# Designed miniproteins, single chains, continued (2): the designs that were tried, part 98

Each design is a single chain, and the fold is of that chain. pLDDT is the mean over its residues in the fold that is shown.

## One batch from the design tools (miniprotein)

Design m7393
Fold by ESMFold2-Fast:
Structure m7393 (fold): chain A 99 residues (1-99)
Amino acid sequence: DDKLVNEAMEKLSKAIDAEDAGNVDEAVRYVEEAIRLASQIKDPEKRIGMLEQLSDAAQASKDPRVRQTLIDGLRRIGEESKDPEVREKAREAVRRAEA
């Protein structure tokens, strides 16, 4: 799972750089890639850590499309999880991202 975490974080970093450059469509694409990688993480604790990183990115985002893509991704990760703690942390992450 460390490889998936590292790859997801790299995609999230590229999304932030693309947003800062005004390349919103590219930022959204990188966010979707980060979410797809994060959804493949099997370890619940590492998955929760990724939910927190994605939530922080959503709160920091200035673009409504990038922010909404992150929020939608947080919901998907939570809904796909069989772990009740991951599902609850995803709901908390969505609430924080929408604040």
Scores: mean pLDDT 85

Design m7394
Fold by ESMFold2-Fast:
Structure m7394 (fold): chain A 94 residues (1-94)
Amino acid sequence: SKEERLKELVGEAARLILETKKLLEEIKKTPKSSPKYPELIKKAEETLKRLEEVAKEILEIAREILDEEAFEELEKGIEETLNELKKKFEEALK
């Protein structure tokens, strides 16, 4: 069902958020001269891209299931989460 698919995607999004946060902490702790540094950046970029794809699919399904008010709150929450992670990524590169 669409509700079951939405639950699966929300679970995947939660896991990707945690993975992104762990990668950002590893980037902060890794010297910029380390061969691991560009690999961690690439992995963080790939994880963020996957999270954006999952978020898009969540919103597509949610638009069909939720009322307009509930949908707008979910969309705002997703945008705020993605923006915060992107900001933390930029800060980790400094």
Scores: mean pLDDT 88

Design m7395
Fold by ESMFold2-Fast:
Structure m7395 (fold): chain A 93 residues (1-93)
Amino acid sequence: SLTPEQLLARAELFVNAAKTELETMKRDAEAGRLTPEQIKKRIEDMKKEFEELKAEYEKNRDKLTPEQQARVDRLLAEAEKIIEEMEKLYKEL
């Protein structure tokens, strides 16, 4: 039911939210405001949202132009790198 434009906007919003969350997690972890368990939960919640976004993309992939597909693919790759940085933060606590 998502249009290509809505899916692209959703992917862009997710990447921006993930960037903000990573910065917040770094600050809160360094300040002792987050436990390793709380950081792990935030990573798991983000991974769940990422999988839901990927599923929506696969469901609607045929509706996107090759240029729109390339844009979503780049945004999903960026999101994956941010999640990897979150996992690295958790392992280095």
Scores: mean pLDDT 86

Design m7396
Fold by ESMFold2-Fast:
Structure m7396 (fold): chain A 87 residues (1-87)
Amino acid sequence: MPSVEELIAAMRAARTVEEIMAQAKAMFTYVMENESVTVEEIERIAEVLEEALRRVEAELGPDSEETKQMRAILEMVRRILEGKKLA
């Protein structure tokens, strides 16, 4: 299982929309499947996903399927974060 630092590094190293999408899905899977993930770790992942969403939107526009998928991933991560804060 990659660490949060490895996931962040991989996303920031991504050069193409395809690479960004793959890393976003990996981050989402990590947050969904790792019950021990902390609020601080999810906050860092959400920040990096926001940066990635801006990159995809700048390249493909707001109506692209990839931009819509990135927004959905970020929204789901934010919902998990709020749930963790209330637990």
Scores: mean pLDDT 84

Design m7397
Fold by ESMFold2-Fast:
Structure m7397 (fold): chain A 90 residues (1-90)
Amino acid sequence: SEILNKLVRPNEKLQKILSKYVDKETLTLSDVLVVLGVYATEKKLFDPENPSIVNLKGTELGEIFKVDSIDMRNVEEIVELLLKSSEIIE
């Protein structure tokens, strides 16, 4: 997808989470999606019955996105959440 190649600068709150996994001020949306998967794995946030669902209740990421869960198969919804918490550089 063309949108996944867009360079973004995450806002300060999102950058604090991402900086644990990647040492970059600017990332493609694709790179951010990969880091979100790493975050969900490290924090054991995947639902055991629905392994594409990430539970964000009580997490710093959930506070940033203002949602209780995300579906990793719903790339369009995740991109919208990322664009609300990031600046497009292009």
Scores: mean pLDDT 84

Design m7398
Fold by ESMFold2-Fast:
Structure m7398 (fold): chain A 71 residues (1-71)
Amino acid sequence: AAEAVVRELLKRVRDALDAYSAAHPDMTKEEDLDAMAKISEEFAKWARETHADDIRAYSRAVQAEEAARLA
């Protein structure tokens, strides 16, 4: 459940970034990077505030898998 929620949020971020890039094909590399960073930061902040528990649960699961893989 938590993993699926995080993946859905990441998909929405990617869709938003793709839509912005499609709408602004002539922007400079600096403008593109600034826009991408701002959109990603705003979405990440919202996701942390709204889905903090799901994000934390997903992070713990990933960390546990990584620890098991390195054991």
Scores: mean pLDDT 69

Design m7399
Fold by ESMFold2-Fast:
Structure m7399 (fold): chain A 99 residues (1-99)
Amino acid sequence: SAVESLTPEQQEALKEAQELVKEAIALAEAGEDWRKVAELFRKAAEKLKKYEDNEYLRRARITLEGMARSAEVMAELKDDPEKAEEEIRKIEEEALEKI
């Protein structure tokens, strides 16, 4: 497993990122404060930024950055769900291309 090959420091960073992700998901499920959801995903991505040389952590960071951008779209386009869906789909495609 990719996780099993991580150093203790990288495992700790991943664990901290996962706790922020859990908080973001709980807040997102409430459908409130999408800007806070974006902030939490950005903080989670920042925890992994030092470990660019680890492919698993690099991909996790890219995914989290995509989630943060999607949450920002939800905050900005809260009154236009159809347009939000279109922009989020574009963000997901771009994130997959970078992975």
Scores: mean pLDDT 84

Design m7400
Fold by ESMFold2-Fast:
Structure m7400 (fold): chain A 115 residues (1-115)
Amino acid sequence: DDEEKIERVLERMRKQGVSEEDLERFREAVKILKEKKGKLTVHEIALVRLLVLAGFSPEEAAEIILNKDYQGAIELLKKRLSPEEYRQFLSALLNLALSSNDQESAATIEKALEK
């Protein structure tokens, strides 16, 4: 059940000290995705969390996931984050792609890490 998975992620984020503003952004991004896709995978819920915590709006996070526009996301993050935060985010995104056996996304992220 997507609702149970979402609530578990929200509880974990709250325990990790994530702000109520970022929790609300996460809820809104998930809502947009559910309205457009119906069902969400554990991988997609994890991607929403990473994008929201990186400062993407609910609409931006949803569109990146729907279009699989990781290149666009990487370019925006490079402008918004410090070099250290940017590399940390790319490493987290790479680990998530590898864990889901998403070799195409992993290759895109690895190229960004080399630059």
Scores: mean pLDDT 78

Design m7401
Fold by ESMFold2-Fast:
Structure m7401 (fold): chain A 83 residues (1-83)
Amino acid sequence: AAAEEAIREARRVGEEAGASPETTEAAMALAGARVLERLARQGVPGAGRQADLLRQLYQTIVDTKGADAAEAERLAEEALRRL
């Protein structure tokens, strides 16, 4: 699915950039959430709920694991541009 592609691409981008595992995990959650938010706007059933869960995961990683939020946002944006 498109969200799974975005998550895989965010992992590659994070690894290539030498980002921490936590920042890469945050970027993966954010990239997947952004794709699912787009699908929810197009009326895909369940996409909005899945996007909310990935946004919650992203926030938990940032708040509890010390991920760099600004770097994670840049990595997620780069991953989405590659798709």
Scores: mean pLDDT 88

Design m7402
Fold by ESMFold2-Fast:
Structure m7402 (fold): chain A 70 residues (1-70)
Amino acid sequence: SLDDRINAAADDILQWLHDTFGVARSDTRRQQVATTLRNLLNGQPSFNTDGADPVMQQIVDIFRQAYQRV
């Protein structure tokens, strides 16, 4: 399903963040990344960070800035 693909992509992104920046993996962070990806696919570049931890908020901010430059 689309949700399965989004969750798989979120897991891959979190693995990359863990390996590159030492960001600890968690279900909360996975849900935040999955929500961000779903919003981007729906054409909503607002990046809802509600309930996200400060590290995840910074990562989402970087993705938002990159998206706005395209």
Scores: mean pLDDT 69

Design m7403
Fold by ESMFold2-Fast:
Order: structure tokens, then sequence, then C-alpha cells
Structure m7403 (fold): chain A 96 residues (1-96)
């Protein structure tokens, strides 16, 4: 039950990361930034709710902040940061 809530919370972040990646790929940097900002906000809320994963969530947030900075100037680097953040989150969900 708490595990299911955790998996849903993580899945919602991963959906935002997917939306951000697709937006970057089509050159829609505004939509990409909005999706990244929503993902970061949700991760901050989840980190407060699940303090045992706070370090993994902080690493993901740091990567998404770097992605947000690079969206317009280096979209390829932004995509790599999004993928790294997604990998951290997927592994956290698998361990829960």
Amino acid sequence: KKKIDFEIDIALVIIELHLAKEAVKRGDYESAKEALQRAIKRLNEIAEKYPEYKEDFQKAIDLLQKALEKVETNPEEALKYIDEAGDILSKAAEKA
C-alpha cells in the first residue's frame, strides 16, 4: 500500500521525464522546461515523504536542474541528464 503509493509517485515523475525528452527532441524547449520543472517539484515533495531515498532523489533533482540549464544551449546533454535521472528513479522504485 505505502509501496504502491511510492511506485505511483515515481511513475508520475518518470512520465514527466518522458514528456520532457520528447519535447526536447522536437525542439519544443518551453514544454521541455515545464515538464522538467514539474518533475523537480514532485521529486522535492517525494523526498520529504520518503526520507530513506532522499539521497537518490537529490541526485535526480541535481541532474534535472542541469538538464533544465542545457535544454536550449545543449539539448543532447539535457537528454543525457534526463536519462541519468530516470535511471536513478527506476532503480529506487525497483528496490522498494
Scores: mean pLDDT 85

Design m7404
Fold by ESMFold2-Fast:
Structure m7404 (fold): chain A 75 residues (1-75)
Amino acid sequence: GPSIGKHADKGALYLMFKRYDEAIRELEKNPDSDDMALLYLAKAYVEQGRYDEARKVLEKIKDEKVKEEVEKLLE
């Protein structure tokens, strides 16, 4: 498959295994226009207690449903 999807897929796998540093590294390689990659990136930041970084990711998300998912993570 195309190389662009590989970083989101790897990031999701690292999140499943609670390997948050590796998840963040892979997810940061996705464009800021990929709202699903931004969702996973925000999840990784929240799990590490990096709430300022999670809030900055929230500001980049354009899809309202994805924004709501990230906002719930920050509650």
Scores: mean pLDDT 79

Design m7405
Fold by ESMFold2-Fast:
Structure m7405 (fold): chain A 76 residues (1-76)
Amino acid sequence: MDLSQQFAEKYQEIKSKLSPLYLDKQTTPSQKIIVNDLIDTVSGLEAAKELGLATDDDVEGLQKVIDTLQKSLDSL
């Protein structure tokens, strides 16, 4: 599969998981910290892709964000 396609699919998965947490007015301060850290990580990876510097390591980085987000949701 093309790296750009893999990146786009993982990025959309992260956004779909973050959207409910970000829009929830009852989100606790601890939950907001987790969400903000994940947004910052995703933004960094997105910038690397736009510069044509995205690599297999960046796709792995997105997968780690997905795994971290899943663990965070399970612990909230």
Scores: mean pLDDT 63

Design m7406
Fold by ESMFold2-Fast:
Structure m7406 (fold): chain A 85 residues (1-85)
Amino acid sequence: SKMERIEELKEEIRELRREFLELMKTSTDLSTINLAIAGVLIAIGALFDVELLVKQGKYEEAIELAEEEIKILREMLEEIRKRNA
């Protein structure tokens, strides 16, 4: 169902938020910390926006927004990993 897909996507965003929070705690590189902070804020905003769309009954828009935000967060995380490799 669309609701099950939304809950799966929300959990993916929460997992990505946890990864950025861990980078904030463990990194000694200021640029990495700043990107990790941005990732946390984007994840929080995405969860808020998804919930708002769900409350409005806009399930397909919620899915599309969540998928786009997950893509952005994954690209940010990969960029951080490449810079610290």
Scores: mean pLDDT 89

Design m7407
Fold by ESMFold2-Fast:
Structure m7407 (fold): chain A 106 residues (1-106)
Amino acid sequence: NSAEKFFKLLQKIEEEKIYTTSEAKKLALELGISEATFRKYEKVTNQILQEELGVKSAFYYIATKGVDAFFKIVNEFLNDPKFEDLRQKLSKKTVEELKELVKLAE
C-alpha cells in the first residue's frame, strides 16, 4: 500500500532528521516507493504546507516539527471549508489517499 509506505517514510524523516528532498527520495526508493509516487506526495504536501503556513518544504517541516504536527496541518486542510477550492483542484483520488494517510497517523 503506497499510503503505508509513505507514512513509514515520514516517520523515518522525523526519526533520522532528513532535511533534504534528495535524501528523502533515496529513502523512499529503499522503502519501495516509486519516484512518480514520491513526487506526487511531495507536490501535494508541499502545496498544503505552503497554503497553510507559507512553508516551502514538507520534509523539512516534518524533520523539525514532527509527523504529528504535520498531520494536524493535513487534517485541517482536509476539513476546513477555506481549503475547499484547493481540494477541488486536487484529484479525488489524491484527497482519498491523504485521508488514508491521516487514518494511519491516528
Scores: mean pLDDT 82

Design m7408
Fold by ESMFold2-Fast:
Structure m7408 (fold): chain A 81 residues (1-81)
Amino acid sequence: MELFKALADALAAGDVEKAKEAAYQLGKEIAEKHNLTPEQIEKLAEGLKKMLIEEGVDKELAEAVAEAFKKGGLEAAEKLK
């Protein structure tokens, strides 16, 4: 809950660094909680990028957020054993 709110607040403020950090933590939590594969994480990150762009988020910010989400998710997936 808090990470999703932090991401939404950062996006509304245009705070790139806070949005990236929130997205990274969100990707990590979602990957760990749902035991996602790297392929599933990549598809979710791409979907997030497209959704943010369609909702009017700046393309550069949307790409940065999606990449941070993917990074967090992939790091979590690599630690799953």
Scores: mean pLDDT 80

Design m7409
Fold by ESMFold2-Fast:
Structure m7409 (fold): chain A 85 residues (1-85)
Amino acid sequence: MPSLEELEEWSKLPFEERLRKLREIFLDLHDNVPELHGLSSTLLKILDGLEEEAKTDPKRAEEGLDQVVRQLRDLSELLRYREKQ
């Protein structure tokens, strides 16, 4: 799981780079964390939808990707605090 600092750096990347990084994380979760299979599968489908939407409405796709990054940041922060126990 990326750090909060890494997620802030990702917010400055082009759409394609952000999409690629998020897809890599969700694929890793899908393959390596069976308990999160449902969540990771849903997130991967959302990314696929955003990739298709970017072909017709790039502004809306970018807004959707920013929302996914915010959700991942919130999840990363929660997991980080649990690891420090």
Scores: mean pLDDT 72

Design m7410
Fold by ESMFold2-Fast:
Structure m7410 (fold): chain A 74 residues (1-74)
Amino acid sequence: LEELEKELQEIVDNADSMTVDELKEKVRALLEKAGLPEEAIDGIVREFVHAKENNDRDHLELVRDAVVWLVKKL
């Protein structure tokens, strides 16, 4: 969980220097490694992409927090 939080924070912190495709790939890989079901991964990746395209750091942080909360319950 702490490792996932750290890796997600690194993605959020570096989102401005990543392409949308790089962000999608990194987020998907982390969520797959965390054992989330494909449907949840698709939804979360979509939210990260939307936040990235809008340059909305607050939304990126909100999605990160939601993922951490979801994984903590699994």
Scores: mean pLDDT 80

Design m7411
Fold by ESMFold2-Fast:
Formats: structure tokens, C-alpha cells, sequence
Structure m7411 (fold): chain A 96 residues (1-96)
């Protein structure tokens, strides 16, 4: 995938998590994710770095709220791994 394709995929994953939080009635969690997403979009201009940060945001949200969503988790991990190959900053996010 290109950096731009990874960024687009990561955005789709964030949107899916927000939708699931809304379905569960987790309104504050959904709001917090939107606010974090808007800040990341504003502050990070490199698409590979942005993809990695957004993928990590998805993984952190799933873990924090104890959501058993293996397909979203696996796709977010894949985005993070692929972004790490394209950007030193993305690699730093992937490594911790």
C-alpha cells in the first residue's frame, strides 16, 4: 500500500470504531475518538505517520474499553506494521 492508501485505511478503521461505540451507547468514547482524530489530522501531515498514529489510536481504544473486535484489531495492527516500513516516525510508534 502507498502511504496515502494506509492513511485512508486507518481513517476507515477510526470511523468503524466510532460507529461501534455509538451502537453501544459509549457517547463519551465516540466523542473522544473524534476529537483525537481531528487533532491528529490537524497536527500530522505525513500520511504514513498519520496512519500509524490513527492505527495506534484504534488499538488503544479497543483495549481501553475492552472491546472484542478481532477483525478491527488485526487490520489496525497490519496498518501500523505497514506504516512502520514507510516512515521512521511511524516505526517509532509501532515499536512503542
Amino acid sequence: MTPEELDARARQLVDKVIEEFEKMGLEEAAKGLRESYEAIERDITDPAERAAVLAQLVLSALDTYGLDMPELRDEARRVLEEAAKLSPRARAIYEG
Scores: mean pLDDT 85

Design m7412
Fold by ESMFold2-Fast:
Structure m7412 (fold): chain A 90 residues (1-90)
Amino acid sequence: SLEEMAQEALEKAEEFKKRGDDKTAELYKKVSEALKAASEGDLEKAKKYLKEASKVVKDILVSKGMDEKTAQEKAEQLYKEAEKYFEELI
């Protein structure tokens, strides 16, 4: 279920935080918040957290040496795929 997926994502966020990977922890926390909102039927709130998650994805990709334009395009693609998934599920 979406609620179980949200709990799993939150657990992963805590794990990455303990490893010192704050950006990946932030990403999983935002994904957990989006999944939680989706489980409650709040599509607008879910989309807001997905947008925040996509910004963190861009930051992670840039930190790994990807140029900002390509990182932005990849983050936007992931956002659109996740948005479509939530719209079809809710």
Scores: mean pLDDT 86

Design m7413
Fold by ESMFold2-Fast:
Structure m7413 (fold): chain A 102 residues (1-102)
Amino acid sequence: AAQQVQDLIAQLSDPDPQVRVQAVLELSKAPVSLWPQIVPALEKALSDPDPRVRSAAGEALMIMGLRDPSLKPYLEKALSDPNPEVRFSASGGLSVLRRREE
């Protein structure tokens, strides 16, 4: 798992935005013990030139933030993104959680 996480973090620098999106999605599934390595990489992905990558990073940080509220400042960055689809993605995740919360 740790080696796979490092490989995925390296893929966040790939020239293909589809590869970077997949890396973000796979990193979001990693166990909490690996999050100290993952969170800085996802924060960097929030500044990616492709809005699809920034949307994926926002969703990943939102899902992770359900278990660690200290991640909310990173989600605020996605909610302040100039692209309305990135902002909608972050806000949509919160709306889904509100409907599913116990």
Scores: mean pLDDT 74

Design m7414
Fold by ESMFold2-Fast:
Structure m7414 (fold): chain A 91 residues (1-91)
Amino acid sequence: ASLTLTVEGNTVTVTVTGDSTVYVNISYREVGGKWGEAGSIPLAPGESLTVTLKKKGTYVVRAGLSDTPVSGSGEDALAKATVTAETTVTV
């Protein structure tokens, strides 16, 4: 499986491609801040997950894919991911 991050304004869309359901772990932080909590969201092939950043700032957004559910801090979830993507969003 693979993932793509698309940015439109203050909205980040995670799109997954592949042939099986995967777990998406997404977390964001302001530059210099701490990572938030990351849950495991199951996405089937062709599904997407959207995150909207509502406060002004510059954010690093990271998404990771895993074959099993992962929870904990965003850093912990990303360390367990098999595929990752990152983007920067200014709100």
Scores: mean pLDDT 73

Design m7415
Fold by ESMFold2-Fast:
Structure m7415 (fold): chain A 72 residues (1-72)
Amino acid sequence: GPLEERLAKLREFREEMDSRVLSIDEIIELGKKYGMSENFIETAKKLKEEGIEELSGEEFERLGLQLHLKTS
């Protein structure tokens, strides 16, 4: 069903994110390709503004979470 298709797409996205170190611009393009939220794209842009040029998918997840916690 739609939930299973979404979860499969999210797993594929995560596998691509974890495959190598990615530039922020590549992360934005992957987010658009896999239909990630506007909030995901804005998080990537904010990390770029903080001087981050490239990172792993795990680092993006951790830093994005920290950014959201800091703004709450």
Scores: mean pLDDT 75

Design m7416
Fold by ESMFold2-Fast:
Structure m7416 (fold): chain A 68 residues (1-68)
Amino acid sequence: SSEEEIERAIEEIERKLKLAEEGKLSQDEIDNAIQAAQLTLEQLERLNAPQEKIERARELLEKLKKLK
């Protein structure tokens, strides 16, 4: 279902954030993670997803941006 796909997308962003925080991602990989997180957030907002999921995606995106 789309809900399960959205949850997996958020979890993937969270994994990439942890890798970036550990210094395991290149700058290009961090840029790609930011772009992916932005697209996920836009999709969630367009689909009127639950506020909790939108807030999780937004928090992860902001944390990724701070690492750049």
Scores: mean pLDDT 83

Design m7417
Fold by ESMFold2-Fast:
Structure m7417 (fold): chain A 87 residues (1-87)
Amino acid sequence: MEELQKRIEERKAELRKLFDEKRASGVLTDEQIENLKKRAEKSLNPLEQLYLRVLAGDEEALDQLVKRMPSPEAALEFLDELIERLK
């Protein structure tokens, strides 16, 4: 159990770093972030709303999404998939 929690925190840190790097390099623009926020507002699925907010760099949304996962393993799998998509 402790090992899974540590891996989740490591993945969250890596995701935050990837977001910062893409924003600093200009790959992720303010316009793209605004479009992600608008898409979140239009979504009828609360989990999809949180996911789109996470893609816009909302750390609170990331924490809420991880907490809504049915297990630590599901949270880790989700974070791994998200990191791969953002590379």
Scores: mean pLDDT 78

Design m7418
Fold by ESMFold2-Fast:
Structure m7418 (fold): chain A 68 residues (1-68)
Amino acid sequence: SLEEEYLKKLEEAVNEAKSDAEFHRRMAEILRELIADLRAQGYSDDEINVRVVKLAKKAVELYDKKKA
């Protein structure tokens, strides 16, 4: 699924990022691509927002756990 594909990209960003700035830049780039792909698949703005927020939250939680 698109969610699984983009979660993997976000996990790679968490693992590879060497600074907070790099992580947030990579996350923003990945989420921008996700928004474009979901829109291309015919998802509504509300459906896109729910999915993007869910994945963004999970990525931030994984990154915070890595920093602890």
Scores: mean pLDDT 88

Design m7419
Fold by ESMFold2-Fast:
Structure m7419 (fold): chain A 70 residues (1-70)
Amino acid sequence: EGRELAEAAIAAGRAGRAGSTEPETLEYYEVPIRLGEEALEALARGDPEEAVRLGREGLAVITLPLLESS
């Protein structure tokens, strides 16, 4: 789960960056990428609970606009 959440956050962040050229938007999508990479590092050091937490935070950054629309 932690690895899948981390990879999903990185993939979503990269997809967002690929769809934009504006510095503000590019900086925004770097947040889920960074959190996903930190989650992968947590897994590498044997901390799956921290990896899940960081991966969820990365995905939450991507889903915030959708939750606001609700």
Scores: mean pLDDT 73

Design m7420
Fold by ESMFold2-Fast:
Structure m7420 (fold): chain A 67 residues (1-67)
Amino acid sequence: SVEDLIAEAVAGVRRLMELSGAPISSIRADLIPHLFPVAPGEIAPENKRTFPSMEELEAYIREVLSA
């Protein structure tokens, strides 16, 4: 479900923060392509967008996965 995908993406972000020691505001939106790869033959675009809070990142993930 979309909720399961959001939960997995958020868990991935939290794990990345733990491993890197980086704050949420330094985590890039291209995590979505890393967890959910694009169609065969496509290259995931670089997305350097960051979010000031986990809530805003979760909202972005929800919007992307619900589109």
Scores: mean pLDDT 70

Design m7421
Fold by ESMFold2-Fast:
Structure m7421 (fold): chain A 75 residues (1-75)
Amino acid sequence: MLSVTESNREDVLAALQLYLSREDAQRVVDRLMERPLSREELVEELSRLPGVSRTTAEQAAAAIESTIEAHKLLS
């Protein structure tokens, strides 16, 4: 399960902005802060964003997962 907390929010937001607009990235971060999502649920949420292809959604989801996992190892 993928979750965003105050401790990793800025790092996840920065990673998302490589693939999404700042507004869309913030929306996804807010969603992940409400409750954890599976990788599959995250790809679905990302694919609902205007202009986001399935390939972009998969890449963004992978980047988020990697960022969250790295942060867990460091904290």
Scores: mean pLDDT 80

Design m7422
Fold by ESMFold2-Fast:
Structure m7422 (fold): chain A 107 residues (1-107)
Amino acid sequence: MAEELLERGLATVATAFRAASADLPEEDREAVLAAGREVGEEVYERAKKVLSDEDAALVAATAFGAAGATAGRALRAGAPLEDALAAGREAGLRAGERRTRVLLGEG
């Protein structure tokens, strides 16, 4: 059940990113999706220690979404792929931490 919630959340973010990023080269889109998914999974492992499986999956999806959006913006601004992925990772980790704090009532 927990793995199914995580997989559904990540799949939803991936579908939304593909739809929003048709303007980007396919190779760049797939690299952003792979890196964003890794950030989401990393954030899920941290969040599940303090949140329910459902909330941890939401935090993971939030982190993946933020990573993808940030990397996509960097690519559209002409950043190299490696720099875009690094910026995405940082944004995703911060978004995951912020969402976890909000769900814990620490906002």
Scores: mean pLDDT 87

Design m7423
Fold by ESMFold2-Fast:
Structure m7423 (fold): chain A 85 residues (1-85)
Amino acid sequence: AERLERLAALANEQPGVEAELEREGDTTVLRIRAEEEHGDLRARVEAELTLRGSTLTLRVRAEVENLKTGERERLEAEATREVEL
């Protein structure tokens, strides 16, 4: 849990990055959102880390949009594992 707090604090220090931490009993949820524009490209990423006991679940959603062509690329990924933190 403490490592997720440190990650949230570090994320919130970055320009264009927003992090929210929620705790309930043995469950900690960290949500990170980032958005950035470089020329004609716009990137958005949302990540959710859920720690419940020793189980960590990661969910990531990323989108890159070409503002000139309207073309979009999307990535969604989910992983769950046992961790020692």
Scores: mean pLDDT 77

Design m7424
Fold by ESMFold2-Fast:
Structure m7424 (fold): chain A 98 residues (1-98)
Amino acid sequence: MKYVATIEVTLKPGADPEEARKALEKIAEELSQLPGVDSASVLGDLAQGKKNPRRALLSITASTEEAARKAADYAIELLKKHPTVASARLVRLERIET
């Protein structure tokens, strides 16, 4: 069993998509190194190369609900400090059965 936390990131108007992508990818890499985190990845407009991305999703897969919540809280804190980010929020935390 695994847990997936999904964070919605809203970019500031006129933010550089490449700068925002690099920041999100760096945060995902840092999250993937946390205890109990299996992987983290950037999804949505930034990962898919869409024109004028305003929203991106950060997906965190963890072995426990506690690890997923802690990783999400840490990610949101880092995202709020970045100049390209207007807001970041946890939109989903779900258990996956495989």
Scores: mean pLDDT 79

Design m7425
Fold by ESMFold2-Fast:
Structure m7425 (fold): chain A 68 residues (1-68)
Amino acid sequence: SMEALRAAENALKGAELALETKSRALALVSYHGAKEALEMAKKTGDEEGIRLAEEAIKIAQEAIELAK
């Protein structure tokens, strides 16, 4: 699904920006967006969307931890 892929790409960009800027608020938004994108990608069998969403979740979690 192009929608799931785009959501995952947006979440990944947000997570990377959150990590760079140490923004807890952006990290939390990106984390929730990535989880939602992962569920959408799983429903449509979008392997690329799943991979990007999982990477976004990982980076967002690192950003949340770093912002403490």
Scores: mean pLDDT 85

Design m7426
Fold by ESMFold2-Fast:
Structure m7426 (fold): chain A 82 residues (1-82)
Amino acid sequence: MDEETMKKNEELLEEYIETVKEAAERAQRIDEKVGEKLEAGLRVIENLKDFAKQGSPETATMLAEEAKRIAEEAVRLAEEAE
């Protein structure tokens, strides 16, 4: 169970990192300030992934939820930048 939870959270974190990266690349072409903000968010979410590897399955789940929130905000900001 713990191994499945850790693997699922790692996969979710990787998906959220990719989502923020795509949003940052899109925003950078339209609005430099929004692009810079999303690049900062990308660095945060990458740090959350690294921290999750050192924690418990419960910690990894909490960090995956925070990463989801960051990814959802990044997509919204990129769409608003158009």
Scores: mean pLDDT 79

